# Designed miniproteins, single chains, continued (3): the designs that were tried, part 94

Each design is a single chain, and the fold is of that chain. pLDDT is the mean over its residues in the fold that is shown.

## One batch from the design tools (miniprotein)

Design m11266
Fold by ESMFold2-Fast:
Structure m11266 (fold): chain A 69 residues (1-69)
Amino acid sequence: SAETAIELAKEYEAAGDLYSAIQLLEELIKTLENPSESTHPSIRNMPEEKRKELIEEARKRIEELKKKL
């Protein structure tokens, strides 16, 4: 799920793997903005409000991680 991807990105950050964390969050944003038929139903059928909130959280996290590089 999208929430699981955010948690996994936090785990990468905790391990010092900032590039993997950023890459995972960027892929999450792409998936949330343009879900395909192969996208998991939990993401594809996500309410618009929740989708926007997750995109905003991911974008903010990417900005914070890039400052640490």
Scores: mean pLDDT 76

Design m11267
Fold by ESMFold2-Fast:
Structure m11267 (fold): chain A 81 residues (1-81)
Amino acid sequence: MAKLYVAPKEVTVKKGETLPINVSSTETGTIYVNGKNAGTIKAGETMTVNVTPQKSGTVTVELKDENGNVLASEKVKVTVV
């Protein structure tokens, strides 16, 4: 079973500040952040996805296979001040 790791799990940022999210996967696939394609990842790799939060909420990170099936999902809780 695929596992996805994200860091940070919870963070406070200023509005419009760039938030780097480190994503690691146990399996090869495509990473999606809030439904947007962020690129491909290989098993055992870590990639950084930059997001710019506009408001407090949850950033959802998903690993999908070549058929678009979600293999694993993780969440980052963001507080915007």
Scores: mean pLDDT 86

Design m11268
Fold by ESMFold2-Fast:
Structure m11268 (fold): chain A 74 residues (1-74)
Amino acid sequence: LDLKVQLLQGIDELMEAAKDNPEAAELVEKAVQAFSLSDYDTAIRLFEEAGRLLDREELAARIAELIRQLQEQE
């Protein structure tokens, strides 16, 4: 499976979990923005912070790992 597809699926799952938590939703939105700007360190930090708020720490850790793998391919 494409790493980008896996990353997008993970982000979608985290966004679904954040639907009733506006603070976490804002963190995910900022993380996606940072990722689009190739600010991978900021994106990883924000996704991990959102994961903690949503009790989805394992999902956030997998998203972070996928971002690191994509960064290495550039």
Scores: mean pLDDT 83

Design m11269
Fold by ESMFold2-Fast:
Structure m11269 (fold): chain A 98 residues (1-98)
Amino acid sequence: MAAEEERITEELRELLRRAGLDEEEIAAAKTAEELMDLLFRAMAEKIHKANPVIKAEDLYEKLREAWRLIKEGRYEEAEKLIEELREAVLNKEPVKLE
């Protein structure tokens, strides 16, 4: 519902603010998809700075894939992908892209 979508986008904007993104950059995103894209990029860059062996682009692509799986209702597959990413980050291993 429209009110639920508005609440989700506002919660997403708040997450982006906590991630250190600029208000102008957040305001430029008009859809939940654009806000999620900004969040994934911010997360990938932050993880890359902490673990330089993990490429930001590889993380971004895997986060986008997990989001696609969630949108398709494939939660178990999304959870598995997120866990694989978590293990790679913790072990400082390259993210697997095929």
Scores: mean pLDDT 73

Design m11270
Fold by ESMFold2-Fast:
Structure m11270 (fold): chain A 55 residues (1-55)
Amino acid sequence: MDEELDRAGRIVAEELEKGGSVDDALRRAEKRLREEGYSQRVIDEVIGRVRDALR
């Protein structure tokens, strides 16, 4: 994973660590990534990878 995707993945991991449902955590992570200025393409890629890993 490149450095941008690694940082985005860390934000997703932090939201997952807060607890609750995976879907709620991913929605919170998407909001944070958007607020931090990440492109929708990067957000979709990171969230997709996390969802695939949780299958």
Scores: mean pLDDT 78

Design m11271
Fold by ESMFold2-Fast:
Structure m11271 (fold): chain A 84 residues (1-84)
Amino acid sequence: MEEELKKRIEEAVKTDKQNGEAFRKKREIDDLLKRIEDGLRKYQEGLENPEVAEEGKRAYDEALRIINDILEKLTSELEKLLQE
């Protein structure tokens, strides 16, 4: 009985740590996706309205920067998974 209780406590602690990391990563991904979507929307507005074309181009450049940052991060994470 005591050994079974110790094992359950260890599993609960491990699960809480994994859930915390997953929640943090999801929030980060959601934030980055919103920023990309906003940048692409502003770029589209710039294509439709010449008056905001400069702002649209700037927003597109910002979105590309975020995309490149995500790709670099995902590549690093994938490399770690392939080693495990």
Scores: mean pLDDT 70

Design m11272
Fold by ESMFold2-Fast:
Structure m11272 (fold): chain A 69 residues (1-69)
Amino acid sequence: MALTPEQIGEAGGLRAALELLSQGNRDPEEAGRMGYKVGYELAKKQGLSQEEADEAGRIGGRVAEELVS
């Protein structure tokens, strides 16, 4: 089955948070930006629409921000 924007966003946010935490970076703003970017790019790689990629990005940013806080 195809991955949903929510599943992709959660995976992207977790990936971004782990990367930042490995660098000792706990800046929520940076986490939000990186989580959005990773979620968005992952969704585009999976062939999702622009709107679905934006949704995945927004979820990824939120997840990354929460995890580094």
Scores: mean pLDDT 85

Design m11273
Fold by ESMFold2-Fast:
Structure m11273 (fold): chain A 67 residues (1-67)
Amino acid sequence: MRERQEENVRKVQDAILEAARRGEELDTDPRVVAERLGLSVGSASWALGNIDAEALAREVLHLQSGS
């Protein structure tokens, strides 16, 4: 179970980063995330709540600034 939860967190992070690479912002509504990634709404909500938001924000800035 934990491995699947960690995989779901990674999938959500990857989707946000992929959107940022395209110059887009991913809608972080759990329903939208669930539909895009083939997750349940509960799994998407849990993954969103367990993302390292600070680390993700730094990665997004790196993709945008090229530092």
Scores: mean pLDDT 74

Design m11274
Fold by ESMFold2-Fast:
Structure m11274 (fold): chain A 81 residues (1-81)
Amino acid sequence: SIEEVKKKIEKYVDRAIRELEKWVKENPDLSSEQIQLRAEMELGTIEIALTVLSKVENIPKEIVDELLEEARRRFREWIES
């Protein structure tokens, strides 16, 4: 269902951000550029997962685009914090 896909993507984003926060804390010498690059790679992985999941579950493109924009927004907010 759309609700299940949304919850799954939200969990993927939550986990990715938590892992990024841990990585930054464990590596104090990281540049902002390195942090940005890894965040972009993690977001790219989520975008691929969402695309695959949307095909399997027949999720409408409008919902996929909405979930993708929400994921992008959450990563931007994390990077800017």
Scores: mean pLDDT 84

Design m11275
Fold by ESMFold2-Fast:
Structure m11275 (fold): chain A 85 residues (1-85)
Amino acid sequence: MQRVLIKLPDGKSYLIVGDIKAGETVTGTNLETGEEKKFTFSKDVGTLKVGDETLITDLDTGKVYRATVVEKVSDNEFILEAELL
């Protein structure tokens, strides 16, 4: 099962625990606040390498981010940094 930490440009970070498939809704949790957000990804995360990009849509706000894989901690653990489109 994948663990994906998304760092948003507003300084908030959300952890997703689950296999992320393109177009499927996933839930990310802010570990500091407990806030949950729903996201969709444009690509399957398990196929991504460091430096690869995916689009992330925040379903609560409608905002779309370009997220880059900045670190692959393990085969199933990814850190992504997002920039607003």
Scores: mean pLDDT 87

Design m11276
Fold by ESMFold2-Fast:
Structure m11276 (fold): chain A 73 residues (1-73)
Amino acid sequence: MVEEIARQAVERLRGLAEQLVRELGQAAAIAKLEQTIADMRAQLPSLSPEEQEIAERAIAEAERIVAELREAL
């Protein structure tokens, strides 16, 4: 089920972002997340429609996290 897989991807990404902030600090975490977003966007045209839906949801979550971290700097 695409919805459940997308939810799990979003939850994992949020947890990863929290871990990166704790281990590397906000600036380094932002850089790492921006690289992850770029990598996901580069793969998007090669994905199936279902995989694109999951990736787009994960990208949107990552962009929101990056925006929140930038405001907290």
Scores: mean pLDDT 78

Design m11277
Fold by ESMFold2-Fast:
Structure m11277 (fold): chain A 100 residues (1-100)
Amino acid sequence: GTELAERGLELAEEALRLAKESTTDEQAIRAGRLAARAGGLAALAAEDPNGDKELALRAGELALEAGLEAVKKSKTIEAVNAGIGGALSGIGAIISAELG
C-alpha cells in the first residue's frame, strides 16, 4: 500500500545520502543494506493492486542509485556485496512497478 511506498522512499533517500557521505566500508555497508530494505519495501508496495506504483517506482530507482553509490565508496568485497544487494533490490522494485 501507500504507506509501504512512502516508507520505502524515505529509506531510499536516507540510503543515498549515507552512501554519498560514506568515507569508510562500514558506512558503505550500512548504506547498501538500507538501500536493500528500501527496495524490498518498494517491491512489496508495487505488488499491492491498491498501492501507489509511481511512489514504488521512485523508491526503487533511488534504492538502485543508493546501492550503486555504496559500491563506488566500497574498498572490500563485503561492502561491494552490500551495495550490489541494495542495487538489485531497487531493480526488483522497478520491475515489479513497471510489469506488475
Scores: mean pLDDT 87

Design m11278
Fold by ESMFold2-Fast:
Structure m11278 (fold): chain A 58 residues (1-58)
Amino acid sequence: MYEEANEKIRQLTEEANKYSGLMGKALMAGDEEQAKIYKERMKEYLEKLKQVGREEAE
């Protein structure tokens, strides 16, 4: 169970980093609407990271 939580944290961190990179690429392509969508996805993964981190700490 706790090993799975650590794997989830790693996966969520990688997803957040992935969307950060995609956002940058979308901005370079001039696709501001797509960059905004990737920003929102990144925020969702960061929120999930905060929730999992708090639950694992306790």
Scores: mean pLDDT 77

Design m11279
Fold by ESMFold2-Fast:
Formats: C-alpha cells, structure tokens, sequence
Structure m11279 (fold): chain A 61 residues (1-61)
C-alpha cells in the first residue's frame, strides 16, 4: 500500500532530519563518527525502528 510506504518514508526522513539537527552527517561513515555521535545515531535509528514496527503491527491487525 502506498499509504504505508509514505508513512515509513516519513519516519526515515524524520530520523535523517534529527541526525542533521544533532550535527551528524548521514553520509559520513559510521567508523568516522565520534563515540558520542555513534550513540546519538543509534538512539535516533532505534526510535525510528520502534515507530516503524508499531506502524507495521497496526497494519497487520
């Protein structure tokens, strides 16, 4: 469904926006990030994954 695809894309786009707000370049290799930047990136993607999972669970119900 295009609606679900759009919602998942929005979650991804929001995660990328949060990375930029935190001063993290999403095109930069993970190995070139500081320990603090890696923790922030991991946290942002974990939150995005949780939101995507909740959305998929709602669609499956």
Amino acid sequence: SSELEEQLKAIRDEALAKLKEAGIDPSKPYSELSEEERKKEDEIFKEAAARAMELLDQAAA
Scores: mean pLDDT 81

Design m11280
Fold by ESMFold2-Fast:
Structure m11280 (fold): chain A 74 residues (1-74)
Amino acid sequence: MVTVEELFEAIEAGDEEKVLELLNAILEAHGLPLVKREILPGVIERLKEYREELLKLDEATFALAAARIIQEER
C-alpha cells in the first residue's frame, strides 16, 4: 500500500521516477487521472510547497488535492 509519506520520501530523495510511480499509484487507486512526465517537475515543486499541509490529509483527500494541483499545472 502506497502512503503519502512514502511519496514525500521519494520527493526528498530526488527520485523523480519513484515519485511518478507512487503518485500515479495513489491517483489510480482513487479513480483520478494520472500525471504525465512532462508536468511532473512543476507538480513536485507545488507538492514541496504544501508538504506540511498535505501530510496532514488522509490518502483520499490528498489524492483529490494532488489532482487539483495537476490540473492547475496544465
Scores: mean pLDDT 81

Design m11281
Fold by ESMFold2-Fast:
Structure m11281 (fold): chain A 86 residues (1-86)
Amino acid sequence: SGMAVEKARDLIADLQQRIKEGDQAAIELVRRLETLIRNNDYDAAIELLQTEEGMSRPVAQAAVDIMTEARERFPDLSPIVVEFPL
């Protein structure tokens, strides 16, 4: 549903902000998600977001779909686009 997609975008934005602020748990979560998505382990990525971020399954599915599309469009970048301090 549109509501699940909007919630997924909000939670991804929150995760991006935490990474930008140096949250090591968020950084490690993203590394795990990137590995699972790269290996096409989508169900494991969904379960990880449900467990670590408390996402409902429809929201976690929408988040994985967004990250998968980002990976296909920008294969050399993190699926979660973040600004790191230079």
Scores: mean pLDDT 77

Design m11282
Fold by ESMFold2-Fast:
Formats: sequence, structure tokens, C-alpha cells
Structure m11282 (fold): chain A 74 residues (1-74)
Amino acid sequence: SAADKAIEDALKRVLLTALEKGEISVEEAEALARQLENASREEIIATLEAWRAKSTDPEVRAEIDRAIAVIREV
């Protein structure tokens, strides 16, 4: 669905930005991608909020905030 694609695109942007900023390794990104693929929307939001609290990079935090907003809207 268009909603599922919007969520997938938002999550990919978070993962790619975190990789570019060195907040996560490729192995961690792959593990997170698999976890999020099998998670409910509520579980995804909880994971993103926990990550946001630990993130120090403003671009990573901004992409997390955007992803949460996308998930909450659909």
C-alpha cells in the first residue's frame, strides 16, 4: 500500500542517515531493518523514540522525528 511504502521510505532514510553519521554500523543497520520489518507500528515508534533519546546527531534526530510523524499519520 501507499502507507506501507511511505513508512518503508521513512525508515530507510533514518537508517541511511545514521550510517552516514557513524551512529550505527552496517551490521546494526541490517539487524534493525530486520527487526522493524517484523514489528508493529507501535513497536516501530517505541524503537524510534528510544533511538532518538540516545542519538546526539541533529540530522538523525530530525529523520527519526519525521519517520514517527509519517507512521502516526497513516
Scores: mean pLDDT 85

Design m11283
Fold by ESMFold2-Fast:
Structure m11283 (fold): chain A 96 residues (1-96)
Amino acid sequence: MTEEERREDARAYLEKLPAQVEKSLADKENADLVELTAEALEVVARYILGEMSVEETIEELDKLVEKAKKVLEPEKYEIFEKEIEELKKKLEKEAE
C-alpha cells in the first residue's frame, strides 16, 4: 500500500466519526469539550498529512485525554475519552 493510499484510508475512517463529536462541536455550552475535540482532530490531521507516525499520534491523543480529565466535568470527560478510544482503534486498524 502506498503512503497516499494509507492517508486516503485514514480520511475514510475519520469520516465515520460518531455523531456525538459533531453534536459537541455545535454545542456552545461545551466549549472546553469542543476545544479538546478540535485539538484531537488537528493531531489526526497531522497523521493524515504524514507528519506523525501512528504511535506518535496515539501518544498525543493520550496526552489530550489526560488534559481533558483535569479541565472537563466528569460527564463530558467520559464522552471525550470514549471518542478518543474509538479514534485510536480506527488508527490502529488503519496501521495494519
Scores: mean pLDDT 70

Design m11284
Fold by ESMFold2-Fast:
Structure m11284 (fold): chain A 70 residues (1-70)
Amino acid sequence: SEAVQKLLEQELQELLANPGPVTASALKHRETLEQLLEQLKEKDPDLAEQIEPLAFSHPSLVPYLLNHLP
């Protein structure tokens, strides 16, 4: 959880400095968000379990993080 918290802080600071393309549509569509989390679970289930509670608290993190995951 500390590693995920540090990632969140880094992503938020980066977003504040360079607001970049945050897709509000992905956050608006809960089904899309859940689909992205399921894809993350397929790739890295441990990371998905750590991120899932933060995804709904910090929605701007989800599209940024998932776009940068392999």
Scores: mean pLDDT 57

Design m11285
Fold by ESMFold2-Fast:
Formats: structure tokens, sequence, C-alpha cells
Structure m11285 (fold): chain A 77 residues (1-77)
């Protein structure tokens, strides 16, 4: 069971669409990236937000996308 599976279960319990929440994650990522003065960190934030959104839309990809997200976080530090 992935973290994404648990998050989707919580969203369904509260009547929230995973697709709508995925869009909100992308918008929040854009807002945070716009406030980040380091362009490499800003790009990493945007890509991680996109990966989270994709995992929420398609949990079957979660394991591969989680690995990619961890790699991006390590590169941004």
Amino acid sequence: MTLVDEVRAILEKYGLSPEEVAELVIERGREVAAQEPDPERAQSILERARLVAEMLRDPSKARELEARMKELKAQAE
C-alpha cells in the first residue's frame, strides 16, 4: 500500500475528487515556485507538484513516481 493509496482513500471519504485535488496541487506548486528565488529549486518544486498530481490521478504509477520525486528532492538540496 502506497502513501498515495491512503491519500486517495481519505479524499473519497470526504467526497473530494482526486482529479480536482491534483489540479490544486499543481496550482499550489506554481505559487510556491513563483516565490522561490533559486530557479533550480523552483523547477524542482514544479516537477514534484506535477508528479504528486499524476500519482493522485493514476495510483498504479505511484511507486515509480515516488522514486523520481525522491531523486528530485536530493538534487534540489
Scores: mean pLDDT 73

Design m11286
Fold by ESMFold2-Fast:
Structure m11286 (fold): chain A 88 residues (1-88)
Amino acid sequence: MYELRIRATFESKEAAEKAKKKLEEIVKESEGVISYDIRIEKEGDKYVLYARIVTESKEAAEKLKKKLEEELKKIEGLISLESEIVEV
């Protein structure tokens, strides 16, 4: 199994919540997803979205990473985006 980890930092709570809704929609419709956890935490004056998505295969994780990064980059107020895939 593989875990896709995403950390996205936003200027506003509104931007982070919009991102969370979009990620949840994509993940729910994605093949090969076993489980996911998507959370928003306030860190100082910023809002950080943490996503952990467990997939059946590395291919599923890589396809999902590409799609989620594209959609996150379209959100106004995105400051930084980090993602990694780990074997679990």
Scores: mean pLDDT 87

Design m11287
Fold by ESMFold2-Fast:
Structure m11287 (fold): chain A 91 residues (1-91)
Amino acid sequence: SSELEELKEKFLKFLDEIKELIPELSETAQKYEQKFLNAKSIEEIRKILDELSEHITKLEKENPKDKALIRAGASVGLLEMYLHVVEKELS
């Protein structure tokens, strides 16, 4: 599906941005890159994104004044909205 490939490209770009903004998360970002690359369906992308969202939310709660983590959380929110639109269009 072209939609699956486009989702993977957007999520990989986001994880590359996380590596640049928060080098301490580079290993975590690399782990999620592999999960997204190996995803075979939009449903799997949803599950991986939910895991990533929970991880970033936890880090933000532990580091509430970290501007890079706040930015990462906002970017995850935008990916969640984009995925929601794609899921609705494919229904």
Scores: mean pLDDT 81

Design m11288
Fold by ESMFold2-Fast:
Structure m11288 (fold): chain A 55 residues (1-55)
Amino acid sequence: MEENAKKAAASPKATAAAMGGSFYLSGDKEAAEIAAKGAGVSLEEAVKRGKATPL
């Protein structure tokens, strides 16, 4: 958990992408697209990161 906290603090884009993926998995596709755009990644990449880093 400590390593994950350090990584999140060092990489805000990674956190935003994981949140976007989480929104998509919850069924809120519009929120997922907004979060992915904010992170500078595609929606598919955000979903992939969200699946790899569950909230």
Scores: mean pLDDT 60

Design m11289
Fold by ESMFold2-Fast:
Formats: C-alpha cells, sequence, structure tokens
Structure m11289 (fold): chain A 96 residues (1-96)
C-alpha cells in the first residue's frame, strides 16, 4: 500500500540522513557542508513521497532515488555503496 511505502521511505531517509551526517563529520566536513547535503537529502525525501502519492511504482521511486543519491554523493563512493545496499534490501523485501 502507498501508506506502508511512505512509512518505509520515512525510516530509510532517517537512516540515510544519520549515515551521511556521521560519515561527513568523520571526514572533517564543516557544519555548513553537512547541512548542504542534508538539505538535498530532505528534498529527495519530499520528491520520493510525492512520486508515490502520484502513483509511481515503489521500485521505480527507489531506482530514481538511488540515481539521485549517486550524483549527490559522487565524492563519497563508499558511503554511497552503503546506502545503495540499504535501498537494494528495501526493494527486495517489498518485491518479495
Amino acid sequence: SKEKEIEVLESVFRHIETLVRDALRAAGKTDEEIDRYVSEIRRLHEEAIKRIKEGKPFSEVLDELKARLRELLADQPELFETISRILDTVKRHLEA
């Protein structure tokens, strides 16, 4: 259901935001730089929820999110790989 998909996205984005904040802080990024990444992640969250409400299949929303996060985190490839595995797990669980 769309409601369950939205709840899953809310949980996933909360975890992604935490991972990004922690990884960038550990990498010595400034609060201003971290806030820039977090603002973009929150925008992606809003866009993903809107896509689901518009009737986009959840798998397509996850694929789009993965592509957008790959671009945002191009300078953080290991962090992106961790997030990519989380998204792949979510997709597999809901398509099973």
Scores: mean pLDDT 86

Design m11290
Fold by ESMFold2-Fast:
Structure m11290 (fold): chain A 66 residues (1-66)
Amino acid sequence: GAELEKKVEEMKRRLREELGLGEGHVTADFEKKEVTIEAFTEEVGEKAKEIAEELLPEAKIKVKLL
């Protein structure tokens, strides 16, 4: 719904502003309630996962290292 989409956009904004992760590094599947984050380091990936879990506590968050 619109609230989930709003939370995903807020997550993408925080990931960009706080960690420098562009929109292309984040994929959200609303049907599966799953978020995949692509990061270049473990440290960035863990911080991104923390942000995603804060905003989307019901979603499954996956981190993929590039």
Scores: mean pLDDT 80

Design m11291
Fold by ESMFold2-Fast:
Structure m11291 (fold): chain A 73 residues (1-73)
Amino acid sequence: APTEAELRLDAARLAELVGLPGASPGEVLRALVEEAAALDGAEMRILEETERSLVVELRQDGESYRLTLTAVD
């Protein structure tokens, strides 16, 4: 069975960390996941995207994982 994870993240603080100050919460979450997937060599597919949440499927070494990220204030 695929591993599922749910993260709640302060989008404003993450925007500063990823070098995108003033980006929307959704843009920050997307940038964070794309950077993490690239660093780990994982294949990323966006399943759902809203202004404050992102659901992605990550594939690595034949395994699939679902990650849900939600921006919090």
Scores: mean pLDDT 75

Design m11292
Fold by ESMFold2-Fast:
Structure m11292 (fold): chain A 109 residues (1-109)
Amino acid sequence: SEIDEIKKQLQDQISLLDRIKDLVKEAERTGDEFTREMAIIGLSVLKTSSDNLAKRLKKLGYDKLAELVQKVSDLVREALDLINRKDYAGALEKLDKARELTLEALKLA
């Protein structure tokens, strides 16, 4: 069903988000530029995925879910800006909020 596909996409986003959080923590711990760049790539993928999902949800008439997923995309963009400034703590706070909203979306789906 459409709802099962949406739930799977939201679960995949949570998994990706958790992997990105681990990369952000590792970049903070080590100062390694390659790890930081991997986190940036992961965040870019997550943002694109969230933007595409929000667009699809809106087209399907799932307006409340689309709004939540769009807020996740906005938080991911803010986390990207913070990582580019090496504000790892600020980025992790944004990613924690993104995770909470994704779980809320998953419960509503």
Scores: mean pLDDT 90

Design m11293
Fold by ESMFold2-Fast:
Structure m11293 (fold): chain A 65 residues (1-65)
Amino acid sequence: LTPLQQRILDLLRAHPGRLLSVSEIAKELGVSQSAVSKAIRELEAQGLVSRSTVGKTTYVAAVAP
């Protein structure tokens, strides 16, 4: 995993059972929403996170290992 992917995964695992929005993750980690979106797509391709889009907002949760 890239450093950003690992930080996102650690953040999601610290909040088990919660959906975090892309904007919330970006603010917590101090990175752009576009960087978070790219990293989340890569984590989803690895089966490490799930995505759900409600309206204009994309939510993310870690999948159980």
Scores: mean pLDDT 79

Design m11294
Fold by ESMFold2-Fast:
Structure m11294 (fold): chain A 100 residues (1-100)
Amino acid sequence: ASPVVLEAQRLAEEIGEALKKKDFERVLELVRELAELIRRAPEEDQGALLNIALLTLKSIAELASLEEVRKMVEILIEGVRDRPLAVDALRRLKEKIEKE
């Protein structure tokens, strides 16, 4: 895996640990770091990074409130705003989480 993808996986693991501790301030910090990493990453890594972000949001949705999930999705959408397909995927996941 590329160094960027490995760093994203590490951030996802740290987010999982922060969620277990209910440290939502730390979760938001790590989600912002993940968004920045996605924004700076080369095009070839974007698909893998988006997949990591989507899986991370699904894990967050199981342990966090709907309001907390909304904040995290908004941070990720802002981080990837220049990438329409990634924005669409994140919006669809948000709608699915809100409905279910």
Scores: mean pLDDT 78

Design m11295
Fold by ESMFold2-Fast:
Structure m11295 (fold): chain A 69 residues (1-69)
Amino acid sequence: VKVEPIEVTAADGTKAPKDKVLEVNERIVRGFVETGRGEEIVIDGDALSDAEVQAIANAARIVYERLLE
């Protein structure tokens, strides 16, 4: 399954780093293909602001919802 990058912003307008969005999207797709359920995605936020983490989480949610449909 190929998922196109989805651009999502946090409530304050902060955009997620594209590299992190791609990494999370790849893990969701891989988990779904391997297990049929997806994988619980843990986002490492050590170098990211709370707004950036929220934007990445929103992007991951949209990708996961589309895979379940």
Scores: mean pLDDT 57

Design m11296
Fold by ESMFold2-Fast:
Formats: C-alpha cells, structure tokens, sequence
Structure m11296 (fold): chain A 81 residues (1-81)
C-alpha cells in the first residue's frame, strides 16, 4: 500500500542518517532499520528495547535522535511548499 511504501522510504532515510551518527555507526544496518521502523510505528523506548534486544537506555538515546531527525525531515518537506 502507499502507507507501507511511505513507511519503508522513511525507514531507509532514517537508517542512512543513523549510520552517520558516531554512537550508532558501529551497529548493523538491520538493527538501525528495525529501530527506525519501530519508532515510526509509534513504539515506546521499552517496546523498542524488547523487540531489538538492546538496553532501555540505548533505545531511549536512539529515540531522542530519531525524534530530532524526523523534525529536520518534516522541516525540509514544509520548506518545499
């Protein structure tokens, strides 16, 4: 569906940006992609930690970074109007 296509596109974009972060660059591409997908679907830090096997503190840091990255992406999309 269009919703699934938009989700996967957003996951790919966030995964690419996460790979450039020094704290997350050492992680697997699959783990970064899973984090981005779970976050975009509205999962909490606790749910992300459970699903990925990472610590709650790491999931919380990743969530804070993703929140910032999406704000930047949304600002870029609004600027195109």
Amino acid sequence: SRTDELLERRVAELTARLSRDPELAGWSDELRRRLARLWLQGHSSREIARETGISLSTASRAKALLDRLVDELDAEELARR
Scores: mean pLDDT 76

Design m11297
Fold by ESMFold2-Fast:
Structure m11297 (fold): chain A 70 residues (1-70)
Amino acid sequence: SKQDLIEKRKQTLDQQRRSLEDTQRQIDEMRKRGAKTVKEEIFLKMFEIARGAEELVIERIEESIKQLES
């Protein structure tokens, strides 16, 4: 049903939001330590790209839920 789809999308959204929070914590810890080597700078950039990708996934799920609720 439409309600079952909304519930499933909300569960996926909650999982993706937790993943984003985990990614942000990793970024915050790396920034707190400071990038001391080129390798650390690359890792930080990789996590920032991953965060951006996770944000796009969340936006798409949120749009999907909004369309189902409208």
Scores: mean pLDDT 87

Design m11298
Fold by ESMFold2-Fast:
Structure m11298 (fold): chain A 83 residues (1-83)
Amino acid sequence: SAVAAVQATLDKIAGVPAEAAAHALEAARHAEAGDFESALRHFSQANRLLTREQARAVADAILAATELPEGARIGLQYAAAQP
């Protein structure tokens, strides 16, 4: 499950703010439900509070655990790369 993969990833990352973790888990839940617009919105909120490396780890966990359309995959990767 995308939620389980993101949770496991967050547990391995030191210093993740609770607000960022909550948004990352919401992004995973929405991606798993096929609501990619809401998933990207929540991921964007998480990304504001995460380092680039942390955001990349969360994006990679979602991509590995959930089947995403190409547009959603590209959007997730793009958001993770933003400053």
Scores: mean pLDDT 82

Design m11299
Fold by ESMFold2-Fast:
Structure m11299 (fold): chain A 94 residues (1-94)
Amino acid sequence: STLPVMSMSDFQQSSQDSYNSGSQVYDNMIKNGSPQDVIDHVYVIIQVNHLMYDFTSGKITLDQVVKQMDNMKKQFPQDSSFITGSMNYMKQMS
């Protein structure tokens, strides 16, 4: 009974920390005029982490996650493998 609670708490904390850190990096990249492909890659990482947090918090359904990730794969085909891996991981958690 303690193991599932600890795993969920640790996962949510890690997802939130990654989102916060990524958002700061993204803002700094825009401010500093980083290349658009680098900005796009960081944006995808931030959005995936945000979707993971919303899903594990019960804010969105798995169907909503899949739809948003499929749209993101169309917009950012270079990150398709990363997005697909993250989506499959969330499917295993459901």
Scores: mean pLDDT 75

Design m11300
Fold by ESMFold2-Fast:
Structure m11300 (fold): chain A 108 residues (1-108)
Amino acid sequence: SVVEELRALREEFERRMAGLIEKAPEEAKPELQELVERGLETLDRLIAAVEAGASRAELEALLDEFQGLLGRILELLRRHGAPEELVLEFARLYAEVSGRLQALIDAH
């Protein structure tokens, strides 16, 4: 089901983001963890919305909210002197997950 695929993607996002956070500058980690937790909360809201039969517009609004966190994550990393390679790894993971979420919403 779409719900099972969303839950699996949420768990994958959490695991992969945790690995990237480990590589981040120490001073950035608390704020990064907070932003990632906000991303996970938005994914949990998206899953609940799909289970409740929410409109496509509501699902797209939650996806937009999730995507909006990326800019803050990248700014935080750059502000604390993270290598550009690491910044790109965060951006790629977020883009991959966002694309997979969009595909699941489009198929629903």
Scores: mean pLDDT 89

Design m11301
Fold by ESMFold2-Fast:
Structure m11301 (fold): chain A 73 residues (1-73)
Amino acid sequence: MLEELRRRAEELRRNSPNPLARELAEAALEDLELVEEKVPSPNPAATPVQHEVAMELLYVGAEVDVELAERLA
């Protein structure tokens, strides 16, 4: 769930005393922003499979960054 993952990342970025955890949360927020930006404007040259793979990789990357940040916080 994209909105829930973003809220977790935002909370880590604001409240974590660990600077590395905050940097990971920031990286996750950047990846999630790219996922959201692609939704309203699909690339007409991209195949449905390419679009799905790109979105999945960005989302998984953000999820991993948030989970790692939570362990460091």
Scores: mean pLDDT 72

